# Designed miniproteins, single chains, part 78

Each design is a single chain, and the fold is of that chain. pLDDT is the mean over its residues in the fold that is shown.

## One batch from the design tools (miniprotein)

Design m2698
Fold by ESMFold2-Fast:
Structure m2698 (fold): chain A 65 residues (1-65)
Amino acid sequence: LSPEEKALADRVLAFLRSLGFRLDEDDRDRIEQLIREHGKEGLLARLMQLALTPAQRAALRSLFA
């Protein structure tokens, strides 16, 4: 992954943890794998399947801008 993609994975992990998800290093590796296989757009699509409020969805999209 590029430094920008690794930084995105870290931001996504921190965001999900802030919402109460209990994530570890294995979850970080899964996020990085999704970026490698499907790009950042594929990661965003998977994350948009989570049960999020409209405000949380907007915040999530802003991480990918």
Scores: mean pLDDT 81

Design m2699
Fold by ESMFold2-Fast:
Structure m2699 (fold): chain A 90 residues (1-90)
Amino acid sequence: MIPEGFYILVDQQRAELEALGAAHAAATGLTEPAAAMLAVFDQQVAALQAEIEQAYADGQVLDPLTILQRIEDIRSTSLAVFEATAAALS
């Protein structure tokens, strides 16, 4: 069973990334950096969710700190995609 805290943290981080993207779009008129960032975030969150579900199916005990670190890595990767896309369009 995926911890409830996983969904709360993912939803919070996604909302923060949406706010960042909206602020950038309002300042620049560019929507592509936000769209690229959120697509990568959603894809990597879905992949992590599948890994967690597979671990439970295999009877593995998951470390919550490892899950937290993976979510932080996803946020960092998503922000890097935003920055690279924004720079390419500048």
Scores: mean pLDDT 84

Design m2700
Fold by ESMFold2-Fast:
Order: structure tokens, then C-alpha cells, then sequence
Structure m2700 (fold): chain A 122 residues (1-122)
């Protein structure tokens, strides 16, 4: 019984980690799309196009952040099923990755906004 319960807990933790990693991968894809929108804004020289790209970048940032929040919750659920040392390391690693991706998204949105504001003045 105990052996089967530990095996089930391990498989459940692995499933939570797998789902969390999938959500992180989706968040990273949205960040890459934001980079494309910033590059399009640089090339557009049209204030209305730059405005649309800025608002789309903000929307993608909000989606990426929601995916990262969901990923952290999956890592926390996995941590509850693992030994405390392993669980703590997994959550800390995910929190650090979330902070890094959120900073990157914030910088991309700020760049898109700056491009729009500069074009709006002309």
C-alpha cells in the first residue's frame, strides 16, 4: 500500500511539473511574439500601427503573466508531493524564472510604448 501511494504521489508530482513546463513554454512563445511586435513597431513609422502593436504587446504580457502564475501553482502542488528540499528548490527556481520573464515582458511593453509616444509627437 505505502509503495503504491508513494509511486502515485511521484507520478502526480511529475504531471504537475510537466503541465507547469508546458505553461512556461507557452509564456515564452508569447514573449517571442511581443519581440516581433516591437520590431514591427520600429519599422512601421505609423502612429496608429505602433499604438495597435503597443496594446497587443500589453495584452500578450497579461496573458504570459497569467500562464506563469498558473505554472507556479502547479510547481507548488508538485512540491507538496516531494521531499521538502526538492520541493523548495523547484518552487524557488520557478519563482526566479517567473521574475526573469516578467522583467523581459515589462521591458518589451515599455519599448513598444516609447516607439508609439515618439511617433505620436510627429
Amino acid sequence: MAEKIRELARKTAEEHIRRADELVAQSKQLVEEMKRYVELAKKSKDPETAKALYYMAQFLKDQANALLDEAVEHYRKAAELLDPETGERLVARMEAEKARLQTESDNLVAEAKKIYEELKKK
Scores: mean pLDDT 88

Design m2701
Fold by ESMFold2-Fast:
Structure m2701 (fold): chain A 90 residues (1-90)
Amino acid sequence: DAERLGFEKLLRAVARETGRTYTPEEREALWERLEEGLANSPEEVREGVRELLRLIGEEDVEGLIKLAEEISHVKATEEDKEALRELAEL
């Protein structure tokens, strides 16, 4: 599942940045919390978050840059593009 893989890549990025280690049980609990939160979110928020996770999981760097620009209403810098590429390739 590309969405779940994208979520796991985000957790790996956070773990690397913060030095925190997530157990398998903690990752599952966080995923369940995210799914429940999305189910209770407005459709636009649910679809946006799921698309973000899918793009990360599929390593669709160009799609990830485009989505980030659409959500933020600002053009991605070269540093932003590099950070998104590193995230997608985790």
Scores: mean pLDDT 81

Design m2702
Fold by ESMFold2-Fast:
Structure m2702 (fold): chain A 72 residues (1-72)
Amino acid sequence: SEIEELLKELEKESPEAAKYLKLAIENAVSDKKKAMAYSYEAIKLAEEAGISEELYKKLVKKILEIVEKIEE
């Protein structure tokens, strides 16, 4: 699973960003406001941790997919 690979890679470089990405995914259907907030927190924490550019692009792509689903 692409999401499982992303979470494993992210957890190595920023465990906190991985935690919030997982929370965003878990809340994407049931609580759109929380999913959005967790998504922004995941990006912020990843940026603060200085994760690799490649991993950052994968994270942003996944967050955009979550946000697009929320706006539907």
Scores: mean pLDDT 82

Design m2703
Fold by ESMFold2-Fast:
Structure m2703 (fold): chain A 71 residues (1-71)
Amino acid sequence: AAERDALLQQLVKYANQIMDAYAAGDEEKAEEALRKGIEAFRASPDPQLAENGIRALEVVAEFAKEDAAAA
């Protein structure tokens, strides 16, 4: 439970950083937030949970980038 809850908090934290950065037009900060999020998930002892979190962040980054480009 604690590991899953900690990773969920990391997901929300980095997802917000990625979305905020793209909304501000700062692609470099968005890419840095994505990289830091991926590294945080790679530290998880559960490889399946880590993979799911990384994929979720990549999807968030893709949609946030597309949304910013469409504005």
Scores: mean pLDDT 80

Design m2704
Fold by ESMFold2-Fast:
Structure m2704 (fold): chain A 84 residues (1-84)
Amino acid sequence: SAEKEKLIEEIIKLFEIKKPESIEKARKILEPLSVEQLKLLKKLVESKDWSSLSKLPKEVQEAILELDLLAGIEKLVEGVEKVT
């Protein structure tokens, strides 16, 4: 749905995932989530209230952790590739 697609795009942007391949992986992580779960995920990430992570549904927790790992890997790989 258009609403779900907008939420996925906004969440990817919040995690600062920029590489096309990483964006596609992030979309696959987020696609199984409902619109309501995506809204909960976006709210937590925007608020930076990481202490509340354990209070979210398991599927939302797992998606956040996978996206954080994906974003971290992208930054690490970019750092290695920029060695001149």
Scores: mean pLDDT 81

Design m2705
Fold by ESMFold2-Fast:
Structure m2705 (fold): chain A 100 residues (1-100)
Amino acid sequence: MSNLEKLKEYIEKMIEILKEISKETGIDLSDIIKKLNELLKNLDKLSNEELLLKVREIMDKLEAVLESNLDKLSVEEKLFLKKAWDKILEIYEEMEEIIR
């Protein structure tokens, strides 16, 4: 598999995790998902460094959205969110390893 195809698969995995977070917690992540899909459409037009920076910016925005909704979540939903966020961080680290 090419590095570009691996990066595409990692972004697609992030999108699936975000859909699961939205389903389990009711948090609206449609804007974040849209931004990741826009990255997928432009993968071949971005440098590796630009792609990684844009993913990080989207992750920072995601963290802010999740934090703003924490007080509305049950203990079980908070535990789910922590595990989902850890998976997103692992995917980002895998992307960094491929790029560097």
Scores: mean pLDDT 84

Design m2706
Fold by ESMFold2-Fast:
Structure m2706 (fold): chain A 61 residues (1-61)
Amino acid sequence: TREEAIEEIMKEVGLSRAQAEGVIVLVEHFSDEVALQYMVKEGGLSEEKAKKALEIAKKHL
């Protein structure tokens, strides 16, 4: 579920709830490549953390 994705992203990637919610929105509306680019450039995440957040989101969506 969406809530399970948010909680796992917070736990595994160390993001705030608001940041984790943003990851879900990006993954739902954009391609994986575009979502990763936004996470890194606008979200300030490392590529490693962005990829981890993407994988978790896709697992629960």
Scores: mean pLDDT 83

Design m2707
Fold by ESMFold2-Fast:
Structure m2707 (fold): chain A 55 residues (1-55)
Amino acid sequence: KLATVKKDVTGSDGITLKKGEVVKVLEEYGDLLAVQAPDGSRTLVRKSYLEITEV
């Protein structure tokens, strides 16, 4: 499951994701998603900041 970052956002661990980046969704925790950036960095981000792709 993939998601596109809708806005520049800083995750819970201080990891910054830029608008337009594609991240891998690892797990869902209510309104939060655990995601992995292309560089291997993992963080928690609110679902509202991500556009989930169902392809």
Scores: mean pLDDT 77

Design m2708
Fold by ESMFold2-Fast:
Structure m2708 (fold): chain A 62 residues (1-62)
Amino acid sequence: MEEERKRLEEERKLATQLLDRVQAYKASLTGEVPEEVDRLIAEYQARLAEVEAKLAELEKRE
């Protein structure tokens, strides 16, 4: 459990950093967001949500 949690926490940290960077780039745009940027945000958000859900489930069950 501890090992699984640490792995998920590291993935959450990485996904958060990547998401923050891409969202900062999106915020710097003055026009419509390129599809590529939107796709990256969606991917990182999905990864972050999955990791957070797994962490919450582990904590809830244990």
Scores: mean pLDDT 78

Design m2709
Fold by ESMFold2-Fast:
Structure m2709 (fold): chain A 90 residues (1-90)
Amino acid sequence: MKLAIVTTSEALAEALRAAQPEFEEAGYELKVILAENEEEIDKAAKEALAEGYDAVLTAYNEGTATADEITGKTVLRLYRDGKLVAEVVH
């Protein structure tokens, strides 16, 4: 599946990029997008959905992320432990 993760946290983006081989081994085509601010998160998420990504996760810092306003595709939420919610992807 094509998964895009958008964050404003450089530390989270670096951690996700380091974990990219694990996502690919699990069958995810992962794209990590670092956004400059909260406004750019929404823009980048919509662009990823338009490019044909099956799921988009948005994250503010290393904890909580929401993307409730994004429609038409499944959106993952990243919580404090950084784990993906599997039931939202499937």
Scores: mean pLDDT 61

Design m2710
Fold by ESMFold2-Fast:
Structure m2710 (fold): chain A 84 residues (1-84)
Amino acid sequence: MRLSPATVARIVQRLRTAADADGRVDLDTVRRIVFDTLVAAGWSRRDAALVTARIVRRLRQRDTDGDGTVDLDDAVAILRTFQR
């Protein structure tokens, strides 16, 4: 299942507003924003949860420090791999 460009743009906008001054976002915040945006876009809770889990799993692979935060640009790049 792939995300529409409009859905990706909405997630990216919400992540940009949630990022700290250093451009970092907490993984739990990413999980919440992605899930909530997909449900608001008309996705079932089950499908939203499955896609959110896949995105967060890929982001954890980029969390080289193991601190539970990721760079915003890495989050955006991974989200775009789920785009149509």
Scores: mean pLDDT 80

Design m2711
Fold by ESMFold2-Fast:
Structure m2711 (fold): chain A 71 residues (1-71)
Amino acid sequence: VGEALLEAVRRAQAFAESLGVSLESLEAILDPETGEVTVEAVPSQPLSPEQQQKLEQGLAQISAEATERIR
């Protein structure tokens, strides 16, 4: 479980860097009732609409993949 969460955080960080986005905080949260993993990120500065959309889509995909890995 912990390895899947750490990998999700690492993938999210690498993805944000690929978009030129600096993050103030980044964490992966596991809901113990549903087994769902949610990756949450806070940018250190305002993003362009394009960067925000790409970041949100990438984080959603990473969250879904992490959820599948722990099941």
Scores: mean pLDDT 80

Design m2712
Fold by ESMFold2-Fast:
Structure m2712 (fold): chain A 106 residues (1-106)
Amino acid sequence: KEEIEEELKSAEETLKERLEHMYKNLTPEQKKLAEELQKIILKMYKAYLEKNEEELKKQLEELKKIAEERGSKEAVELLEEAFKKPMGEAVILALKAALEILFPSK
């Protein structure tokens, strides 16, 4: 479990650095959304380290629901692709989807 904790810290630091670069310009609503998305991504990364495909898919479904509710078509497409990919690549696509939900590119 120590390895899982170290890899989760690394993933959290990477996500935090990316978010900090944009965080100063976020609205209160976007900050709350960012916290929610970060929790989901960390749960997915934990599932990946534990090789828990069922939990990973559950978190992907939760993220897809948020993307659909917020009208982020690009994030929905990334998440649909994530369901078809190996767990590691699925987590990367989920991170991209979360960033697209938070910072729409269009």
Scores: mean pLDDT 76

Design m2713
Fold by ESMFold2-Fast:
Structure m2713 (fold): chain A 73 residues (1-73)
Amino acid sequence: SKEELVERIIKVVEEIRRVAAEIFPADLAREFEEHLDQLIAWLRENKDKFSEAQLEALLETLEAELETLKALK
């Protein structure tokens, strides 16, 4: 379902936020966290405007970004 995909996307974004806090300076990590919180709120409000295929593609993109951030440690 779209709701399940959005929750999966949010979980990946939360992990990205955690990893970013470990590798970025505190000020940049905080700014990045604030932007991610805004993105999560926007996704929850606008999830019905996306197809499941679009949400799946976004999830795959974010998972790839998470792996890139983990490699920067």
Scores: mean pLDDT 80

Design m2714
Fold by ESMFold2-Fast:
Structure m2714 (fold): chain A 61 residues (1-61)
Amino acid sequence: MVSPAEYAKTASLEELEVLRALLERELEQAIKDNAPQEVIDRLRAQLEAVRERLDELRAAA
């Protein structure tokens, strides 16, 4: 399976919405579990990439 960031570049708007929700939950859980900062930073970066792609797709209709 491709990385979340790479997947976001090719996924449909509906798939990206699901991925965003999953990443938001994973980030919340990682913070709650005091995961290493590197893990938290990676999840934030992936979530930001998905959000940017969603904004692009919404702007394009």
Scores: mean pLDDT 77

Design m2715
Fold by ESMFold2-Fast:
Structure m2715 (fold): chain A 65 residues (1-65)
Amino acid sequence: NPDAEEMRKYMSNVKTDDELILALGKVFGKEEDAKKAIEYKKNAIPNSNDPNTIKYGEYMSKVLS
């Protein structure tokens, strides 16, 4: 598990959702998965049946796991 203080440090500098996702990827050692999540998010329509939304959720799950 990542250090809570390190996580707070990265998150405190976040201004956008993309920066938050990337910071989480760095904290969890999943930076590549975080970058993929950002890529799918750019094309996502916020509904559960959109393929890009599904892929965004899959990569976010990988980042947070």
Scores: mean pLDDT 71

Design m2716
Fold by ESMFold2-Fast:
Structure m2716 (fold): chain A 68 residues (1-68)
Amino acid sequence: PDAAEAAARAREYIARAEEAARAGDSVKTKEFLDKAEAYIVAAASAGDDATARELGRRAAEVARRAGL
């Protein structure tokens, strides 16, 4: 996908990971963060390094809150 599409998908999976983390479901949180990471990498590969870094920080924060 292009950078904008990849970033949009990453945002969706980060939001799903946040919901799973609030529910205490670390397995689903990790699964959604792994999917988000794939799209973050895709956004960077498509040339949007700034958005990829921002989304990476958000994903890392979700992982920290979930104890991952």
Scores: mean pLDDT 85

Design m2717
Fold by ESMFold2-Fast:
Structure m2717 (fold): chain A 107 residues (1-107)
Amino acid sequence: SLLREIMNELAELIDKNVSDEKVRKALYLILQKAFEYALQEKLLSEEEKEELAEEASKISGLDKEKILEFIEGLQKLVEAILNKKPKSEILKLAEKVKEKILEIAAS
C-alpha cells in the first residue's frame, strides 16, 4: 500500500505543478513504467533506464540528462520500498523525487 500511496502522491504532484502537456506525458510514462516493474518486485536495468530517458526526452523536449536524474531518483525510492527500508528513509527519498518534479516543472 505504501508503494501505491507514494506513486499516487507523485502523480498528483505532476498533475498540479506540470503545466506542459508533453512534459506531463513523459513524467507519467516514467512513473507508470517504474510502478509496473515495482509491482513485479523489479527495478529497471541500466539499459532500460537509458531507453526510457531517450523516449521521455523525445516526448517532452527536455534534456535526457535531467530525465535520467529523475528516473534514477525514482528507482532509488522504489528500491528502498522493495527492500522494506524504514519509513523515514523512504519518505526522505520520496521528498527528493518530489523536489525533482518541481525542478522540472520550473524549467
Scores: mean pLDDT 88

Design m2718
Fold by ESMFold2-Fast:
Structure m2718 (fold): chain A 90 residues (1-90)
Amino acid sequence: MAEKLRTAAELAEKASQAARNGDKDKAIQYLKEAIEVLKSLPRSDVIDQLIEALKLAIKYVENGDYDKASEIAEKVARTLRRLAEELEAA
């Protein structure tokens, strides 16, 4: 489980970088891949909120607001890394 959270975090980080570079197709691709990884996890309120945040980031990319999309993806990545660390410590 921690490994899937790290994979989703890496995908969200790649999405943030793609958005900062103005690469719409790559940003959307990585955001969708991160969502699919999170959907494969046991469901929780936190995971559902992170999926919704990534969906919001896709909407910002589609609207050309790459700065907002990048910020959301980066915050999601940081949260996912923290959750992975907490699971490894438990």
Scores: mean pLDDT 86

Design m2719
Fold by ESMFold2-Fast:
Structure m2719 (fold): chain A 86 residues (1-86)
Amino acid sequence: MEELKEEIEKVRKEANEAITQARDSLAAGDKQAARRHVTEVAVNAGRFQALAIKARNLGHDEVAEEAEKLAKESTQAARDLMAAID
């Protein structure tokens, strides 16, 4: 249980950093750097989804629901950022 919570918090920090870096790159006009950071956000969405599946298999439904929510939020952030780049 603790390991899953620690992994979720680690991925959440990495996802937030990637979103910030994507926005900063976009504001600077560096579309290539922005696209690379959006890819990192999308990778983190997949990591949240994997953690959600693992949590459900272990019977930690509340942890799974939080990870699923974070996966959806990261997916939406990646889509919104990609739309802003193009």
Scores: mean pLDDT 86

Design m2720
Fold by ESMFold2-Fast:
Structure m2720 (fold): chain A 103 residues (1-103)
Amino acid sequence: SKLKELLEKINELRELAKKGKMGEEETEEYQKLMAELTQLVLELVDYINKEKLKESEIIKLLHEELGVSRSTIREKLRKYGKPEEALVALLEEILGVELPLFS
C-alpha cells in the first residue's frame, strides 16, 4: 500500500528527529511526505463517501491501506461514527501525533 509505505517513511523521519539527526534535507522531505499524506487521506475519504461504502467495506479498505487490525478499525468507527474521524484517530495512533487534517 502506498499509504502504508508513506506512514513508515514518516515514522522513520520522526525517529531521526527524536535523535537530533534531522538536517534541512530531512526536514524538507518530512514536510513533503506530510503534504502527500494529507492528499492521500482526503482522496481516501472522498472515495469512501462517493462510493457509499458499508462498514465492512471501509474496514477491509483501511486494513489493506494501513495494515491495522480489522478489530481496531471497527472500534474506531464505533467510537467516532464518521469514517474521516476514525481514519484521523488511526493515523494519530500510528504516527504518535495529533493531526489537524479536517480542522
Scores: mean pLDDT 81

Design m2721
Fold by ESMFold2-Fast:
Structure m2721 (fold): chain A 69 residues (1-69)
Amino acid sequence: MSDEEIRRAGDELLERMREQMRKAKSVDEAHLVLQQTFDEFFARFPDVPPSVREYLIRRAGEILDDWLA
């Protein structure tokens, strides 16, 4: 699987995370959604390149920051 395909799978998972975060009632629930999303992704792609991992962590952080704002 190409890095591009892994990134697309990650982007789809991040969009699902954003939708789930919109339903979160507390900061703890938002963090749980973030953790569950990463656990699912890295279980599916254990050998993900560091650059893709960093990209996904940054994007997820941006989504969390937007939710907190």
Scores: mean pLDDT 80

Design m2722
Fold by ESMFold2-Fast:
Structure m2722 (fold): chain A 69 residues (1-69)
Amino acid sequence: SRDEFESVLADIIRELVAKAREMGLSREQIQRLAIEVAKVGMEAYDAGLSVEEMREKIRETAERLLAEL
């Protein structure tokens, strides 16, 4: 459901932002990371993916972005 999707996405973004901050990323890099993850989450929802599938896809994308940023 939308409620479950929104809750999971918000938790992922919050944890990701905290982690990026601890890693010493700039505020601009942190904002870009959050935007990219939110975009991937919205695309997954539009594509009709399950919450589980969406979570895995976002996690993989976030790990890749964190390594590059």
Scores: mean pLDDT 79

Design m2723
Fold by ESMFold2-Fast:
Parts: C-alpha cells; structure tokens; sequence
Structure m2723 (fold): chain A 82 residues (1-82)
C-alpha cells in the first residue's frame, strides 16, 4: 500500500541519519514524521528486512541501515590497523 511505502521511505531516511536505533524509538520517530499506525510501520520494517535494506542487530537490540552497516565495516577495518 502507499502507506507502507511512505513508512519505508521514512524508516530509510531515519536509518541513513542514525548510527543505530531501537525498535520503539524507530516506530516513535516514524509515527511523528508520517502519522502512520504502528501496524503499518511494523509491516514496512518487516519488508525492508526481507529485502536486506536494513538489519536487526541482536547484540544491541537495534535496527541498522545501509549507511550504518558501511560505517561499522569501515570502523572495524580502521581499528584493526590503528
């Protein structure tokens, strides 16, 4: 639905600007930006995970996006040589 697509865009925008974010904080921020229901936001999160566009980090209990994944990989590489 158009609402799910709107939620996906908001989620990606938030995760591009954030290092990491908890599920509750992510849902709250998307609700603030879009006015969409928690069920619609949860469906958008599920679909983004299924597509591999975002990931859930079980060690920190946070969602991470493509930018944060790239930054974490770079940080690990730098810390190995510094």
Amino acid sequence: SSDVEKAKKAILKILISKEEISKEELIEEVEKETGLSRSTISEAIRELIEKGEIEYDEETNTYIGPTTLGVRELERAVKRVT
Scores: mean pLDDT 75

Design m2724
Fold by ESMFold2-Fast:
Structure m2724 (fold): chain A 74 residues (1-74)
Amino acid sequence: MKVYLTYNLGLYYFKKGDYEQAIKYFLLSGELAKPTDPKLSGDSYFNAGRSYRKLGDYDKADELFELSRKLYEE
C-alpha cells in the first residue's frame, strides 16, 4: 500500500532530523490517505505539524494540528 510507504518515509526522515523531507512525505501521505483512512491522514498531518514545529514554523504547525484534530473527529 503506497500510502503506508509514504508515511514510513516521513517517519524515516523525521527520525533522521531531515524535517523538510519529513514534511513532504507526511503531507503526501495525508492527502493519499484522506479519502480512505482518515485516521492515517490525521496521523500524517499531526506528524507534518510536529516537523514544522521543529523548523520553527508554528503557524503551519497549528494549521496541521487543527486539520489532524478534525480528521480524528475530537
Scores: mean pLDDT 84

Design m2725
Fold by ESMFold2-Fast:
Structure m2725 (fold): chain A 89 residues (1-89)
Amino acid sequence: SAEERVRKHAREAAELAGKLDALGDTKSAEEVLEELRRSGFLSEEEIKEAYEKGKAKDVSGESAKKLYFEAKVQLGVAYLVDGVEKVTK
């Protein structure tokens, strides 16, 4: 469903925020997490679970700028899917 797709992209953004924190980019991670909380796409527990999963991953060789861009893309896709679902019903 569209709701499941929104939630999938939102979880990916939270996981990318965890990876950002693992690389030491706490400011970018907090920005992404705050946007997720305001979106209402996920519960606080779901955000925390996805964030901790991302934080536990090996981020060796990853770029903080690339991860931040990917997190913003995932958030944007979640908003797009949510918006399309709302205007087509």
Scores: mean pLDDT 85

Design m2726
Fold by ESMFold2-Fast:
Structure m2726 (fold): chain A 94 residues (1-94)
Amino acid sequence: SSSLEEARKELQEIVEEALKLEKEKGYITVEEAVKFAERVLELAKKYNFDERVIEVIERLLEKIKKSKDPKEAKELFEKMVAAAMLEILRKEAA
């Protein structure tokens, strides 16, 4: 559907902005990772992702908020993006 194309585009934009910031600074902070992760959660809610997928995204966001290491925050954010992308692909195949 057109809404799933928009979900994919919005997710790609979030990822591209995060990658650009990391390239310019050499890293992203935990606070910056939280802001990008919150955008992924809002996208998941906006496009009516499965409730179980939203719960996974929310748990990953809480782990990012509690992380003390920018590298750990980045790895958790990458897992969140993967979960969101898999849900978009699942909905496109339905």
Scores: mean pLDDT 88

Design m2727
Fold by ESMFold2-Fast:
Structure m2727 (fold): chain A 62 residues (1-62)
Amino acid sequence: MEEEFKQIKEVAMTVAGLDEEEAEKLAKELVESRVGPGQNLGLKGAQAAHKIGEAIHERLEK
């Protein structure tokens, strides 16, 4: 949980150049989306996770 939050936040800052506040918002939203199994997982949350994953994949390839 906390480890994943930190990693997502760091990637958001490095990949998108977001400020700590914006990166923290994104990381919190993604982590919260995974903790709520009874609710409709927002497509927005899934799309954000997919974009971050894609960006990480592309950056690691270099």
Scores: mean pLDDT 60

Design m2728
Fold by ESMFold2-Fast:
Structure m2728 (fold): chain A 69 residues (1-69)
Amino acid sequence: SESEAKVAAKAIANAPTPEVARQGARRLVEQGFDPELLIKALQELLDKSTDPAVKERLQAAIEAVREAS
């Protein structure tokens, strides 16, 4: 769901590294999360983020979702 995708995206934004963010995002797609809803939620956070480390994690996650789709 859209609300579940938003919660998942926030968890990814708080991942300790871009690699962990990628792994988390890929696992969510494998578990049946809608890739388009997840990308939408991740992109919304990326657009609102000013922290370079958070942006790097979100970009890595978006790439991983696209790769897994």
Scores: mean pLDDT 84

Design m2729
Fold by ESMFold2-Fast:
Structure m2729 (fold): chain A 68 residues (1-68)
Amino acid sequence: MKKALELAKSKDRFDVEVAETLAIIYFTLGYKETGDPRYKEARDIVSSVAGDVEKFPKALEEALKLVE
């Protein structure tokens, strides 16, 4: 996920869209594998700011901290 966060921080539209896709997959798989509801909360955080290039990097950092 560090690479996805780097892509998000670039604030390039395409790189952010790639980071959004990677984050959603990562949190969805984490929830399926662990059953930990924090992965679902993390997914919901990043989904709430999907398409927002300016807000997405901070939302992804917050979401990742929930599942550390």
Scores: mean pLDDT 82

Design m2730
Fold by ESMFold2-Fast:
Structure m2730 (fold): chain A 72 residues (1-72)
Amino acid sequence: SFKQLWDQAKSMSLDQQRQYVQDMVKHMLGTPNRTSDNQIRQVADQAMNDPRSRIDIVNMTMQWILMYQSGE
């Protein structure tokens, strides 16, 4: 369930959370032709640095994992 996934996300290391967030941001922003790797990293880092936006972006990332990695 979403709650179980969110509880798991809270136990993830910051590095693991950052990796998933970067993957999601890259997927959302598209190819290097539109957005550089540096811009993708900056967007992910900004979202992860504010606790309020971090909660939101991690939540969105968990939903993205459900949709794309678990087929839900």
Scores: mean pLDDT 64

Design m2731
Fold by ESMFold2-Fast:
Structure m2731 (fold): chain A 95 residues (1-95)
Amino acid sequence: ILELENRALELMEEGVRAAAKGDLERAIELFLEAAELFEKAAELSDEGLRPYFLEGAEVSRRAAELVAKGDVEEAARLVEEFIRRYNALLEARAA
């Protein structure tokens, strides 16, 4: 599960960078791939973590939708907010 989490987060960050460079099609592909990985993680996760993975999938799909509309700044903001919350969750689990 942690492996799927880390890869999904990497894809989200890569998607933000691709969108910033104007590679909108690539950004959309990366966000949709991240959503698939979060959904797989949700299927494999316990009850406590499942809502976080489902949120990751939703944020990733929403980011793809925003990039498709040309709203790159809002997509980046949503992804960055989710990653910050997720990193805080990972840090809390490690502590």
Scores: mean pLDDT 81

Design m2732
Fold by ESMFold2-Fast:
Structure m2732 (fold): chain A 92 residues (1-92)
Amino acid sequence: SPVELAKKILKAIEEEDFEEAQKLAEELLKKSPSVVEALAKALAPEHVDALLENTEFVRAALELVDALVNEDYEKAKEYYEKLLKLKEEVTK
């Protein structure tokens, strides 16, 4: 499931297992037509539409996946933190 892959990516980043996060990001790109939708559902399943309408969230999600597949783990961590902040803003 793309959503379960997205959940595993977020957990791997939280645990600083960036090699695992990179492998899972590659698998998500191969299996999902929308990595942004999978990440939105993983982060806030009750607020998916709010996240998908947020252009900053869409950009951060795309940049996170791009950073992971390019092994730019510092950039991946920055965008992960941005996704968490944006999730908090829509879930309040």
Scores: mean pLDDT 86

